# Designed miniproteins, single chains: the designs that were tried, part 56

Each design is a single chain, and the fold is of that chain. pLDDT is the mean over its residues in the fold that is shown.

## One batch from the design tools (miniprotein)

Design m1938
Fold by ESMFold2-Fast:
Structure m1938 (fold): chain A 92 residues (1-92)
Amino acid sequence: SEVEELKRKALEAAEAGKLEEAGELMREIAEKRELPPEERRELLREMTERALEANKDLLLKEGLTKEMVEEELARTSNPAARELLEMVLKHL
């Protein structure tokens, strides 16, 4: 399906560190409203894991520290944002 092709492109963009492109593809997927919220959340999780694994050294070079992520996690009450920060923390 068109949505499956967009999911594939979003995952590839995330893995390549093309975060702006990955975000635009995720927006296009959301606008089509064909993915239930749980499946969109799982896609975002997988994109984040692939991006972190492939680009860990780049994130560290940009000054992202474990302490910064832990501090942000302590301030964040949104469940989706907490899940994202916990994934980042796991890969640091």
Scores: mean pLDDT 71

Design m1939
Fold by ESMFold2-Fast:
Structure m1939 (fold): chain A 60 residues (1-60)
Amino acid sequence: MSLEQLLQEAEQLYRVRFSASLRTEVLDFLRGQETGSPVAPALLQLPPRQRLRHIIQALS
C-alpha cells in the first residue's frame, strides 16, 4: 500500500488539501505508525473509506 496514494485519495475523496510541508509530516507520521504502532496493521485491514477516515483523524 502506498501512503502517498492514500493521501491523494483522501484529498480527492474528502475534498481536503495539504501543504507540501504538511504532506511530508503526515507521510512521516504514517510510516512511523506503520512500523512502530500495533494500530497501523489494524488500519490496513479496514475498508478503504474507513481507513482514510482514520488517517484524516490522525492529522493535526
Scores: mean pLDDT 58

Design m1940
Fold by ESMFold2-Fast:
Structure m1940 (fold): chain A 80 residues (1-80)
Amino acid sequence: GSMLEEILKELKKKKAEYDNILSLRPNDPLVKEQRKLIDEALNSDEKGMKESIEKLKELEKKLEEEKKKSIEEMLEKLKS
Protein backbone atom coordinates (compact mmCIF):
# COMPACT_ATOMS: atom_id res chain seq x y z
CA GLY A 1 0.00 0.00 0.00
CA SER A 2 0.92 3.69 0.15
CA MET A 3 2.72 3.24 3.49
CA LEU A 4 5.08 0.64 2.03
CA GLU A 5 5.66 2.85 -1.04
CA GLU A 6 6.56 5.78 1.27
CA ILE A 7 9.01 3.58 3.20
CA LEU A 8 10.59 2.34 -0.04
CA LYS A 9 11.06 5.94 -1.26
CA GLU A 10 12.77 6.91 2.01
CA LEU A 11 15.02 3.82 1.89
CA LYS A 12 16.04 4.63 -1.71
CA LYS A 13 16.73 8.25 -0.71
CA LYS A 14 18.96 7.12 2.20
CA LYS A 15 20.67 4.61 -0.11
CA ALA A 16 21.57 7.43 -2.52
CA GLU A 17 22.88 9.57 0.36
CA TYR A 18 25.09 6.74 1.69
CA ASP A 19 26.28 5.84 -1.83
CA ASN A 20 27.29 9.48 -2.32
CA ILE A 21 29.30 9.47 0.95
CA LEU A 22 30.93 6.14 0.04
CA SER A 23 31.93 7.53 -3.40
CA LEU A 24 34.00 10.09 -1.44
CA ARG A 25 35.02 7.76 1.45
CA PRO A 26 34.74 4.12 0.26
CA ASN A 27 36.23 2.69 3.48
CA ASP A 28 33.97 4.46 6.01
CA PRO A 29 32.91 1.48 8.19
CA LEU A 30 29.82 3.12 9.72
CA VAL A 31 28.44 4.30 6.37
CA LYS A 32 29.17 0.83 4.89
CA GLU A 33 27.11 -0.73 7.72
CA GLN A 34 24.26 1.77 7.18
CA ARG A 35 24.35 1.06 3.43
CA LYS A 36 24.28 -2.71 4.10
CA LEU A 37 21.20 -2.33 6.33
CA ILE A 38 19.43 -0.30 3.61
CA ASP A 39 20.28 -2.97 1.02
CA GLU A 40 18.98 -5.72 3.34
CA ALA A 41 15.75 -3.74 3.93
CA LEU A 42 15.19 -3.19 0.18
CA ASN A 43 15.77 -6.91 -0.59
CA SER A 44 13.70 -8.29 2.33
CA ASP A 45 10.07 -9.11 2.95
CA GLU A 46 8.04 -6.79 5.22
CA LYS A 47 9.36 -8.46 8.40
CA GLY A 48 13.01 -8.29 7.32
CA MET A 49 12.53 -4.69 6.14
CA LYS A 50 11.13 -3.71 9.55
CA GLU A 51 14.03 -5.40 11.39
CA SER A 52 16.66 -3.73 9.16
CA ILE A 53 15.01 -0.29 9.49
CA GLU A 54 14.88 -0.68 13.30
CA LYS A 55 18.62 -1.50 13.38
CA LEU A 56 19.36 1.45 11.08
CA LYS A 57 17.26 3.78 13.28
CA GLU A 58 19.16 2.73 16.43
CA LEU A 59 22.55 3.10 14.71
CA GLU A 60 21.66 6.55 13.29
CA LYS A 61 20.28 7.70 16.67
CA LYS A 62 23.48 6.64 18.49
CA LEU A 63 25.66 8.42 15.91
CA GLU A 64 23.56 11.61 16.12
CA GLU A 65 23.57 11.56 19.95
CA GLU A 66 27.36 11.08 19.98
CA LYS A 67 27.83 14.07 17.61
CA LYS A 68 25.51 16.27 19.71
CA LYS A 69 27.31 15.20 22.90
CA SER A 70 30.70 16.15 21.41
CA ILE A 71 29.39 19.60 20.39
CA GLU A 72 27.77 20.15 23.81
CA GLU A 73 31.05 19.22 25.57
CA MET A 74 32.93 21.75 23.41
CA LEU A 75 30.38 24.46 24.23
CA GLU A 76 30.55 23.71 27.98
CA LYS A 77 34.36 23.99 27.90
CA LEU A 78 34.10 27.35 26.11
CA LYS A 79 31.51 28.68 28.62
CA SER A 80 33.93 27.84 31.46
Scores: mean pLDDT 77

Design m1941
Fold by ESMFold2-Fast:
Parts: C-alpha cells; sequence; structure tokens
Structure m1941 (fold): chain A 74 residues (1-74)
C-alpha cells in the first residue's frame, strides 16, 4: 500500500514535469504522511516541494494533485 501510493504519486508528478529525483522525494513525504488529515498531508507535501526549489504557487498546485492521487490509491 505505501509503495503503491509512493509509485502513483511519483508517476503523477513526473507527468506534470518534475524531475524523477524531486518526484521521488515528494512521493516519499506523501507516503509518510498518509495517516494524517488531507490538510496536514497537503501542508507536508507543499513544504517539501518548496524546500526542493519549487515555487510556492506551483507547490500548492502539485500538493493538491498529490493529495488527490494518494486518496484515490488508498
Amino acid sequence: LLEEVEKAVKEALIKLGLSEEVAEKVARTAAMNLGKSPEELKAAVKETLIELGVSEEKAEEYAEVVVEVAQKTL
């Protein structure tokens, strides 16, 4: 389950144009936060994206996609 979510999130982010390295780190963060609320998951993913050099506006958009993909995979 954790590996399935991590893979789905990574593939979705790569399709959106993120590098494999960035997508992998973000997917790992999402998998680690699956037991939290959707709001907390989104916040953790957004913060990770910003730390990896993604703009705040794009990090918000990508974090929303990550939450949707993670919830659909569960």
Scores: mean pLDDT 81

Design m1942
Fold by ESMFold2-Fast:
Structure m1942 (fold): chain A 94 residues (1-94)
Amino acid sequence: SMAEEKEKLEKLTEIIKEQILAIVKILLKEKGLELTPEQEKELEKKAEEKAKELAKKFLKLVEEGAPASEFLKLVDELVRIAEELAKEAVEKLK
């Protein structure tokens, strides 16, 4: 049903968002950088937008019965997004 599809999308978006934020925080800590509360809110908003896009792609692959190779591409995209968000945060702190 549409309600079940919406719930799956929301839950998967949250999981993916948490993974993106975890990777970003690790990368920032490695550089000795801490975000302000305002910067953390901006990062969370951007991570949520990207996570929702990835969640939609993931659910479409599940519906289509896609091979494992297509899911691995989404994992690579998730890591790339986290690296880009960390780089943007570093540039804004200069």
Scores: mean pLDDT 85

Design m1943
Fold by ESMFold2-Fast:
Structure m1943 (fold): chain A 63 residues (1-63)
Amino acid sequence: EKEREEVLREIAELLRAIGLLYLAVLVEKREAAGKPVSEAERARAEEGRKLAKKHGIKLTSLD
């Protein structure tokens, strides 16, 4: 059913955005604590920040 597919797609996109935003927050906390962060985690964190900007979400809690 098309409506179900659209809802599932939106949920999947929201979950992906939330996951990337959460990763961005974790990466920033790790850097602030002086813990090592992998290149892959940095790249995904940047994607999370871009998605936050796209959806008008400000990550000001860690800045």
Scores: mean pLDDT 71

Design m1944
Fold by ESMFold2-Fast:
Order: sequence, then C-alpha cells, then structure tokens
Structure m1944 (fold): chain A 88 residues (1-88)
Amino acid sequence: GPALRELEALARELVELALEHIPDVTEAIGVVLRAIGAVVEAELTGDVAAAARRLLDLARDLLGRITDPAARARLAALIDRIEALIAR
C-alpha cells in the first residue's frame, strides 16, 4: 500500500545519500543492507511503523557521519518524512 511505497522511497533515498557521501565501501554497503533489511521486514510482517523506526535509526547514524551541508539538509527532510510515516 501507500505506506510501504513511502518506506521503499525513504530507504532508496538513504542508500543514495550513503553511496554519494560515505567514501568507505564497507560502511556504505552496511547502510544498503540495513535499508534493504527494513523494507524486507516490512514486506514480510506488514509492520511498516517498526521498519520506519529502523530507517530513523539509520538516518540519525548517517547524520552523524555526513558533513556536507546540502546532504545534511536532505537527510533532515528525510527524518521528518520517516517520523510522519511512524505517526500513521
């Protein structure tokens, strides 16, 4: 449904930020696996809110690792969207 599509879009945007702004390949792969894991768990369980909380933790971790101001602003907007998805 719409909530799962939004979760998938949020996960994809977090992966894009990690691939653009995390130069360490192993760390970037870790972000990809965490994002995919959240989406797969939501698809298997139907618990989009629980998966969105996992993406929120991932987004906050990325905010601590990314120093680029434009990327940080994009990440803050993604955090707002994740929090809105959790509140549904």
Scores: mean pLDDT 87

Design m1945
Fold by ESMFold2-Fast:
Structure m1945 (fold): chain A 89 residues (1-89)
Amino acid sequence: MAKELTEHYLKTKFKKPTEELKSLPLNDIIVQLFTYLLFGDKENAEKYLDILLEREDLTPEQLEMILRTARTVGYNELAEKVEEKLKEL
């Protein structure tokens, strides 16, 4: 698990274009978001979160998981975006 998260961080150091990110599987976007949150990359975490929140296939359970992680790492602004999306569902 720890090695896997580190490898994901290194692979995403050179950021993909936003258009390419929108076409990724939902789980891949979620995994990258968690990787950025855990490694303290707020800029990339926000970028991936914004793309994820535009997805209609996102479940309340996934949003709650993201919300808990964002709160745990202290990114309150990102947590508020997730809470707002949960209210829309």
Scores: mean pLDDT 73

Design m1946
Fold by ESMFold2-Fast:
Structure m1946 (fold): chain A 108 residues (1-108)
Amino acid sequence: SAMESQLQKAKELATQNLDTAIDNLEKAKELLKSGKATPVEIAELVGNALKALDDAAAAVPEIKPQLDQAKQQLLEAGGLAGKDREKGAEALEQSIELLEQIRNQILA
């Protein structure tokens, strides 16, 4: 049906945007672990992830509360990355795990 096709496209867009967010956070985590990351580079990658989460919420509004929670955790992780690189990397890893759980819920 037309409604099923629109729902499928919305899920695909949300999943693509969640994958973009996860990719940016994986890059930020690796830069923190390498000891070569600048605060500007981390902020840019986190900012790219936050934008992708907004785009995912626009595609599937039903997950917006879960994504708003993920955005808050991600902002806290970004703040930690500026103060403690090991704790920042751990917080980014936790954010990635949460986003993977949300992605799996969309695909179900």
Scores: mean pLDDT 86

Design m1947
Fold by ESMFold2-Fast:
Structure m1947 (fold): chain A 56 residues (1-56)
Amino acid sequence: MDAEEIARKAEEAAKGLDQRGALAVAGSGAHEAEIETGVKATATATPDGRAEVKFA
């Protein structure tokens, strides 16, 4: 899978996480999502309600 394609899917996953990020900020935690078969991205919710996505 292309690196740019992975980045696009990660941004889409982060957008989906934005709705759950508001709830995760209340509970605090990191969300791990599989954005493609065999590719996992770890999204960490920040206190500001943002999400940072890192690739595994």
Scores: mean pLDDT 54

Design m1948
Fold by ESMFold2-Fast:
Order: C-alpha cells, then sequence, then structure tokens
Structure m1948 (fold): chain A 80 residues (1-80)
C-alpha cells in the first residue's frame, strides 16, 4: 500500500497536468478519499479541509489549480 507522502506526490503531478475545473474537482475528490483510506494525520486532514474551503471560493481554473498545488505542498511537508 502506498504511503501518504507517495500519494500526495502523485496527486501533485496530476494537478499540474489538469486543464479543466472538472478534472481538478475529480482529483480533489479522489485525493480526499485516498487520504481517508490511509488514515492521514489530523494536521494533513486540517490542510485538506482548508483547501476545500478555498476551492469553494475559487472563480477560475487557474485559482483552483493554485489552491490545490499550495494545499498539496503543505500536506507533503507535513508527511515528510
Amino acid sequence: KPSVLEVLQEYLEKVKKAKTEKELQEIFGQLARDLHELDASPEIVAVLAETEKRLLKAKTVEEMKKILLEGLERMIALAE
């Protein structure tokens, strides 16, 4: 089974390649599900929840992508 760090790094690459709002929404949903299955730390779960709130306020694909990349980078730092 992959580590939380490996999963976060994989999702970081997926977000970088995503081009549409739908792709970014699907990526976030899959990320949240995978982190739940891996029993990610409370600190990582808190960053995930904050990232979700920021995504709900995003108006463009570029804003959503930036929010997801920033959230993933913070989660990766916590998983190291």
Scores: mean pLDDT 87

Design m1949
Fold by ESMFold2-Fast:
Structure m1949 (fold): chain A 67 residues (1-67)
Amino acid sequence: SSRERALQQALEQGRASVEKSKALVDSASQYAAGLGYRTMGLFGDKERSERLAERYFAEGDAIEAAI
């Protein structure tokens, strides 16, 4: 029936929204980790901390680009 199709579409849209929200949180977590390493570089090994920060930012960018 048309009602059953509408409910199925609504459930599929809801699932897609949840998965997108999870990806955004994961991306934000990677960016936060990158910023943490960059901040640590101010008080220690700047080159090492910046390389680690760049890796986390790249992972965050990749997650965001996939959604």
Scores: mean pLDDT 85

Design m1950
Fold by ESMFold2-Fast:
Structure m1950 (fold): chain A 82 residues (1-82)
Amino acid sequence: EEVIREYGLKAVYDPKKLKKGDVFVARKGKEDTWKYIKEAVENGAKGIVAETPIPKEYQKDIGDVPVIPREKLEEEVGKLFE
């Protein structure tokens, strides 16, 4: 979250509030966050941060948007600028 903000990006947890260029955070453990990936991508997400591996059935909803594991965010944040 803080790393994303330091690079001038906004981390968003609600795909309905996501603006073009924001980063969608798919959180672990409260709901089927995976079903919101398609909406986040359609709303112009610059990247997806996943707290757990995204299930295979949702991979097609990602399209060309870069996916970064939460634990690798500090190492792979540069993918959001490619």
Scores: mean pLDDT 72

Design m1951
Fold by ESMFold2-Fast:
Structure m1951 (fold): chain A 87 residues (1-87)
Amino acid sequence: MMAELEARERELAERIREAIAAGDAEEVARLVDELERLAREAAEAYLAQKRAEGASEAELAEIEALARERLAQFPALREKLVAAAKA
């Protein structure tokens, strides 16, 4: 599961690069939205795995905090990448 999610993340990152090079701001926005959705899915899968492995409440809270911080960066990332495609 995680390896498949990482492969999809790499494919999306490559498509975003191509869309920026093509000046396709609309496609960049769509792909970044897909990347954010994938990142949320990956974080949920990782937490589920850690719970199944018997991780402590403190460890799970730490993982959730890191995931929340990472996901909070997506709006700014989306804005910057869309702007890069328009330049």
Scores: mean pLDDT 83

Design m1952
Fold by ESMFold2-Fast:
Formats: sequence, structure tokens, C-alpha cells
Structure m1952 (fold): chain A 110 residues (1-110)
Amino acid sequence: MEEVEKAKEGARKAEEGGKEAAEAAKSGDREEALEGADKLAKGGGEAGVAGARGGDKEGAEAAREAAQRAADGGLEAERAGEKHPEAAMAASIGGGVGATAGAMGAAAAR
């Protein structure tokens, strides 16, 4: 289904955003951390919506994977927070939003 492809794309976007946000948080690049956080949130959200619309196991799995990747990215950025609190905060918020959206979409697909 097209929705499964969208959910998988969202999961990839969340993973990429998480890595970008964590690296930016470690280097203190607030703008890059915000871009990574936005990518995390959008990836999780897109996967969640697609998972819910598709209503199938594969879409639900992709949405859960996006939620996990968003959560991992946010946690990684939070660990850098002491040196660069603004960048870390942005990434952590993006990770939380993406994780919540992905998880909700996965639940709705069942």
C-alpha cells in the first residue's frame, strides 16, 4: 500500500533528523539542531498518519520504528545538553513530538 511506503519514508526521515539533531547538539549548532528536530517531528508525524490510514501491520511497524528513532535522537541530543542547552532542547522537543506522533499512529492502525 502507498501508506506503508509513506510510513517507511517517515521512519527514515526521523532517523536522519535524529542523527542531524544529535550531531548539531554536540557541536552547538542551534540552527542545525532545529532543522534536525523539525525533521524528527515531521518524520514521526508522517509515519504516524500513514500508519493510521493504512491500518495494517507493516504501516504500524514503520510508525513504531519512527517513534523509536525519534525518541533515540532526542535522548542522544539531551546527553549533549550541558554544553549546548539551546541545541539540545530543540532536538529533545523534536524527538518527543516525533515519538508521540509515531506511537499514536501505530496504535490507531490496530
Scores: mean pLDDT 72

Design m1953
Fold by ESMFold2-Fast:
Structure m1953 (fold): chain A 75 residues (1-75)
Amino acid sequence: GPSVEELAEQARQAMLENVSAEDLAKGDVVAILLKMHAYAEESGSERELVLFEAVLAAVEDLDPEAGAAIRAQLA
């Protein structure tokens, strides 16, 4: 099957293709990302952390301010 790195790149591409700046402004994506991070931390899953970082990188590309806000919330 696909590697974690291949899944992460697919997740990043899917975000860039399907999520707009308007979708990010609604706050739903930010809320989902915070829950994804909480789950990755709780589970100790390296795969979930790699997937989370790939999705966050896509958010930072789409809206750097939203990405910075998520990183600040997780600090």
Scores: mean pLDDT 78

Design m1954
Fold by ESMFold2-Fast:
Structure m1954 (fold): chain A 74 residues (1-74)
Amino acid sequence: SATDARVDALMDEFGVLVSQFQEALAAGDRERAQQLLDEMKGLLDRLSAYRDQFPDTVDTAEQVVALLEQQLAS
């Protein structure tokens, strides 16, 4: 469905941001890592609109954001 395609596209974009965040964090670029985390939070807000249809997907994305936020805070 069109909804499935939108969620897939958001998750693909989310995955790219996660990879870029890990790269920035490994490089010690905390400013870039924070910017990427903020972008991921924006995507999570969009994904949250689909919680009823894709609860596991949204829950997974929320857990990933929380984990990365904790990594950046360390």
Scores: mean pLDDT 89

Design m1955
Fold by ESMFold2-Fast:
Structure m1955 (fold): chain A 99 residues (1-99)
Amino acid sequence: AAAFAARVAALRATREAAIATGRADLAAMKAELEAKLKNEALKEKVAALIDELEALAADRLDALANATSEAEAEAVRAAGDARANALGNEIEKILAEDA
């Protein structure tokens, strides 16, 4: 229906700004965590995980923009959420190890 096409068009129109905002937020988080962490090897691991989150966010927005149905869009969201949660849990474990 027309409602799905309108959502896809809105997502495409705002995806560049959304990617830029997400990238800036992740860069700020990376800088904050690098300032808090004492162990250089753990800093490198956290930086790599944040880089994976940035790549995941960009890939997710691309996949959502190319989705041809609500079912495809929902599958993309579910997969992205699962991976983002896994990466977040790994960052939390590293922070606990440095404490």
Scores: mean pLDDT 72

Design m1956
Fold by ESMFold2-Fast:
Structure m1956 (fold): chain A 58 residues (1-58)
Amino acid sequence: GAAAALASGERGAASLAANGEADGAKQVRTAGEQAAKDGWDAHAGSRAATRAGILAGA
């Protein structure tokens, strides 16, 4: 649901921000918000967060 997508995006963004990955954190947060607005389920937000984390962490 929308709330789960937002929560996944916020959690991913917080993790990336804590590691100094500000751009990745912003992208993950935006992806979570967009997933919530488009009615995506929690899986879409989680996948976006994971992808952004891999790109920022690599």
Scores: mean pLDDT 66

Design m1957
Fold by ESMFold2-Fast:
Structure m1957 (fold): chain A 94 residues (1-94)
Amino acid sequence: STDDIIYDTAYETLLRTTTLSPSTAEKLAGQLVDYYNSLRIGFRAENTQTTTLGLVDLSIDMLTLDLVAERVLSTPEARALKESLKSALTAALT
């Protein structure tokens, strides 16, 4: 499923790109899927046209902003993660 592809790709990317523990990476991969599904439902309810990649990109922006706001990652670390997640998920979903 799309959710499984997002989760697995995000989990692998988090482990590869950051020093976060596997347990934290699992939680954040799940949070990315939750953001994706929340946005997908919201855009559908508002009859707003979007693509799967567009929703995923917004979800990554939300996740990385939260990680900086909560002091989990520095701004440069979050930027590197954002670039890696967008690249990996674009490849996985196309």
Scores: mean pLDDT 87

Design m1958
Fold by ESMFold2-Fast:
Structure m1958 (fold): chain A 94 residues (1-94)
Amino acid sequence: KEKVIEEVLELYEKAVEAAEKGDIRKALAYLLRAQQLGAENDIVANKEELEKLEKLAKELEKYKAELDAYAEELRAAGVSNAELRAMVDEIIEE
């Protein structure tokens, strides 16, 4: 797809929306997908896009404790990295 930054911004927006609704599972899935895209691709972004990303990241920071707690719960339950990736893909493809 042409612009990785656009997909990353959409995923962060969905993560914030899910977190605001109390859907921490979906919020974590969107955040992990956005982080994966950022790690696997060189993100080319203009100043406006970077400012939007920073704003969304700050909004999501309000839910950091809940997101971290859920991630630890999955880890403690023995969810593998492959199983976590499959869960993320399933949520994103819905």
Scores: mean pLDDT 77

Design m1959
Fold by ESMFold2-Fast:
Structure m1959 (fold): chain A 77 residues (1-77)
Amino acid sequence: MIEEIQKKIEELIGKEKAKEILKEAEETASTAAPEKQEKVLLAELLRALALALDEAGKEKEAKELIEKAEKLHEEVR
């Protein structure tokens, strides 16, 4: 799942920017409790993918992914 999200981000904004996003998401996830880190990482990557989709004009798909990311983020607080 994470690999699929990363590949979609790479297709939309390029490999280098996608790698920066992954690093930032991993850094954010590392601040969470170990049992929550995977959910935080997934939420950050879904938010990044949603922003990339919005920039590409796919606003409805972007909105759905942002809502999913926010819900995951609330679960780990």
Scores: mean pLDDT 78

Design m1960
Fold by ESMFold2-Fast:
Formats: C-alpha cells, structure tokens, sequence
Structure m1960 (fold): chain A 87 residues (1-87)
C-alpha cells in the first residue's frame, strides 16, 4: 500500500540519520551505508523496489557491514529489519 511505502521511506531515512550519528562507526562506513540507504529509499519511491525487497536489501547491506567491521550496531539494525519481513 502507499502507507507501507511511506512508512518504509521514513524508516530508511531514520536509519540513515541514526547511522550518521553513531560514534562507533567510521566516517567511511557511515558515508557508504548512508548512500546505499538513500539509493534504496529512492528506488522504493519510484516503485522499482517493493517494501519487502527494500527491507531485505537494507538488512543485507547492514549484515555485510557487520561482517566487514564487527560492529554490533549494524548487526542489531539488520536483525530489526529481518523481523519486519517476518511480520
């Protein structure tokens, strides 16, 4: 629904803001993740990604960041997004 798309876009924008303000992440990782989240949000707005596809892609980029950095915040955020896919 349109409401689900708006919720998803706002969720991605909030997640991006959270990441940019997290002191445990390096500036390079912040910039990379923020850019990828912006790209997902733009694709959802254009109808190029479904809400479920956007949750999956956002979770995958955070999981890859966790594998690369060991940062627990990225792991926790990925788990929250995975849970949204199950609901």
Amino acid sequence: SMEDVEKMVRGLESLREYILNDPSLSEEVKEELAKKLEEIAEKVRKGELTVDEAYKEAAEILEEAYKKTGNRVTYSLAQLLRKELEE
Scores: mean pLDDT 82

Design m1961
Fold by ESMFold2-Fast:
Structure m1961 (fold): chain A 63 residues (1-63)
Amino acid sequence: MKLKVVVAADNEEKAEEAIEFVKEKYPDAEIEVIIAPNLEEARKLMRELMETTDATVIGLDVR
């Protein structure tokens, strides 16, 4: 399974923790992580990814 994760994080440590959590939940998935500095950019990235990829796209807010 291909999984693209958009993480909205204001802190690098929070982003890293979210990435590890997703890897633990989906160990057999091909995971691509994209870090966004705020929710508006995260929403924009999710919309663009959903239009261009057949992968499952999920968003995480860890601010």
Scores: mean pLDDT 76

Design m1962
Fold by ESMFold2-Fast:
Structure m1962 (fold): chain A 63 residues (1-63)
Amino acid sequence: SMADIVRQLVSLSGGVPGFRASLGTSREALLAWLRALPEEDRQRLLDALPEDQRKVVEAELAR
């Protein structure tokens, strides 16, 4: 689910300087945060996701 993807990304983002762990669990808040990340940080987080979750996030970013 989107909530599971958000929890996974928030956990992974703990290794990225400057990011806040208090983002809402909404799809729009997650996508806005990912779009605001530097390309390298965004790609690193996406690469760390399970393939199924990564595909969902990539599809949402492409719309």
Scores: mean pLDDT 66

Design m1963
Fold by ESMFold2-Fast:
Structure m1963 (fold): chain A 71 residues (1-71)
Amino acid sequence: SRDIVEKMRAWYEENAARREEIEKKAAEVEERLKNEPDLDKQLEIVLEFYKTVFGLSEEELEKMRELFESK
């Protein structure tokens, strides 16, 4: 979990120009989440966003799913 957070932080630092694009995509995801009452579907929307934006592997996505479900 810490390794994933450090990877995402490093990505933000290296891709400052892409942060604007990420914020725009995040706003689109927030709109989708507002229209989705199912928490499991909300989690899948968030994971899809992270996969698309940060290029996370299936293993990293599974670790994130575990973190969200344990919190």
Scores: mean pLDDT 73

Design m1964
Fold by ESMFold2-Fast:
Structure m1964 (fold): chain A 100 residues (1-100)
Amino acid sequence: DEKKVIELLQEIAGLSEEQAREVVEKLKELLDELGADFKEFAERLNTPKGKEELRKAVEEVQRFLENTPVELSEEQILSLLALEIYNNVGAARNEELGLR
């Protein structure tokens, strides 16, 4: 379901296909490091709640960029987006599971 995540990133974050693929690879790296399954994460992201959390992650990155005096590279911006998506979707899952 990598293709569906790429499509969501293009629709919600306004990314190119190449930028969306980079975010997906960074998400896979984060999930692998934590022993989490990308397929399960992609299924969570494709829910109405997951799409809302993705939108929030995009808005958080945009606010950060508006308030930062430092010019960030595209790679740095896409890395921040991947981390914020992971944090927002992961936090929503933890709440659903009654964890924290």
Scores: mean pLDDT 79

Design m1965
Fold by ESMFold2-Fast:
Structure m1965 (fold): chain A 118 residues (1-118)
Amino acid sequence: MEERTQRLRDLAVKALDEAIKIFEELRNKAKDSPEVQKLLDEAIEVLRKGAEEARKAKSGGEIFRIMLRTRNEVRQLLDKAIEVAEKEGKTELANEIRQAQERIDKLFDEVLEEAARL
């Protein structure tokens, strides 16, 4: 069980670090929207906190809870970012945020599927 928890922890941290890179790229595309950049910065901090908590997690169940909470918080911030981009008439930016959300959901699903095997 300890080896499985270590593998799951590594997988979770890797997924969160990859999600941070996706959001950093997206933040650069949002240069003309300070409000969207602020929401993306908040999402990056949520992911960083999730990664720190995942590194300290002692069980698969704890990792699963961290990933679900982090996913929900990030999703709420991205939904707000999409709304802001649409209100600003930045349809392309809104679509890029939606695509980033789909990519991140897939990363989280991989970790959650592995956690379900514990």
Scores: mean pLDDT 87

Design m1966
Fold by ESMFold2-Fast:
Structure m1966 (fold): chain A 103 residues (1-103)
Amino acid sequence: SLDEVIEKLEEKLGRKLTEEERNRIKQAADVPVRELLEAIVDEEFPNASKEERDYLIEQLKEALGLTDEDMEGPARVFLEKLLEKDVSPELLERFYRALINYK
């Protein structure tokens, strides 16, 4: 369930999320993965060209082991894949921040 995904995220981050942060994750959980990755690239590389942004999105897709079908699916798939990866706490916090700040 999404609540179990959030609990695993709290364990990986080493802290409890606030009710507001949990609600933001739940609101973003059905956003297409592609749109979430685009938001991450836009935040990290605001001056990147369209070609550079497309390249960076493909690199993130490969690094996370996402399929083309996953990219068109809900962000909860991205969250599950992220939690299965041995990512640094710093990288996990960065992805988490992009998720909760998604509009």
Scores: mean pLDDT 76

Design m1967
Fold by ESMFold2-Fast:
Structure m1967 (fold): chain A 70 residues (1-70)
Amino acid sequence: SKKEFYKLQIEYYESLLNTLRKYKADLEARLPDATPEEQKALETVLKSIDEDIANLEKRIEELKKQYEKA
């Protein structure tokens, strides 16, 4: 039960992580053709996405530790 819960949460957050990484790649692909103002906006969003990715990676690692203990 507890172990199943952590496994499902890990799978969910790994899915979100993959979605964010794809979104990041799409935004990065826009940078070469962006105006200076668009580039600043994209860089701000990319920084936020990088922080979200880092937070999700930390969350997944913690959930994996809990899964091993369950």
Scores: mean pLDDT 88

Design m1968
Fold by ESMFold2-Fast:
Structure m1968 (fold): chain A 101 residues (1-101)
Amino acid sequence: NYVTLGQNYLNQGNYTSSINYYNLQLSIDPNNYLAWLNLGRSYLHQGNYDTSLQYLRQSIDLRGTATPDMLYTMSDSLDGQGRTSLSDAVRRAGDLLQQRL
């Protein structure tokens, strides 16, 4: 599906194709929190931390709760912004959540 294709392109560093496939998925299902998460990841890798955090917030809001992957990506974007203490706190929250899964 488009999420899987987007993830494959993201892993290859092809952020343009990744973004295109996630946008296609969102045109079909705008409530797909994984597509919002992976848009956040794609923008993180492009150094666009503000856009990354916006899409991560959308992903969390749609799911109703954060996943470890969401928190780790948010932590990386916050670190990229120089918000180190907040980044560390969010990463720790991700670790604690991961231990419960």
Scores: mean pLDDT 86

Design m1969
Fold by ESMFold2-Fast:
Structure m1969 (fold): chain A 87 residues (1-87)
Amino acid sequence: NSLIDQLLSENERRLQQLLADPSLSPEEKQLVQELLQLLQQAKQIPDPQLRLEVVILTTTFIFNLEVNKDLKIAQRILQEIQQLLAS
């Protein structure tokens, strides 16, 4: 699905922008780097439903870091994505 692929690419771009943001802590940047690696794995998965779930979780992760800056929520979302990719 080209739309899901576009959304994955847009989220990857937004995560790369977060890595360049001087307001983010080193711990926040480490979580962003881990998520970028998971997105590379997600791009290799042909299942459109799983890819859509990764898009939703990644978007929520980005929103959380931009607005709430809650590291516990960021870590939990990252773990959820890891579990999806492991199943």
Scores: mean pLDDT 85

Design m1970
Fold by ESMFold2-Fast:
Structure m1970 (fold): chain A 86 residues (1-86)
Amino acid sequence: SFFTPQQLRLLEAYEKIGGNVSKLAAELGVSRTTADLILKGSVDLSKPKHRAAVEAFEKLYELQTGDSKDLFVIAGIRDIVSAVEK
């Protein structure tokens, strides 16, 4: 398959959001700036608020858990953005 099961969940989440930063921000209870960084895969995990937002995103969409979760979510979103936007 082109995507792994976890990447398919990320793709489904991204498609449901439709790149709508305001929708994602409302769902996660975060600022539009933080939601935009998540959608672009540019979130800074050294920042507690950004890390918490990634954890909330993962929980909301039941994405991969474990020691590689944050890297997987960010890398997966970058791949999905590239695939959806060319």
Scores: mean pLDDT 64

Design m1971
Fold by ESMFold2-Fast:
Structure m1971 (fold): chain A 88 residues (1-88)
Amino acid sequence: SPEVEELRAGLEAFLADIDALAAWVERQDLDPALKEEILRLLEELRELVEQAIAALDAGDWERFEELMARIREKVAELQKLLKEALEA
């Protein structure tokens, strides 16, 4: 399905963005505890996205929906932490 192919491509792009953001964060002079928390959350997101791609490839839509909900929660958490780190 073209829709499934687009969705998979989007998740692959998101993995690349996570890796790029993690590399950027590691180079910043941030509070050490906050830096570790952000990097931990990025690693958790990476694992969830890889699992979502696997579920999508397997046609496991129930698992995919569960994982996408968890990804959305972790993205919201990440956005809050990044805002805190950048506005300090």
Scores: mean pLDDT 88

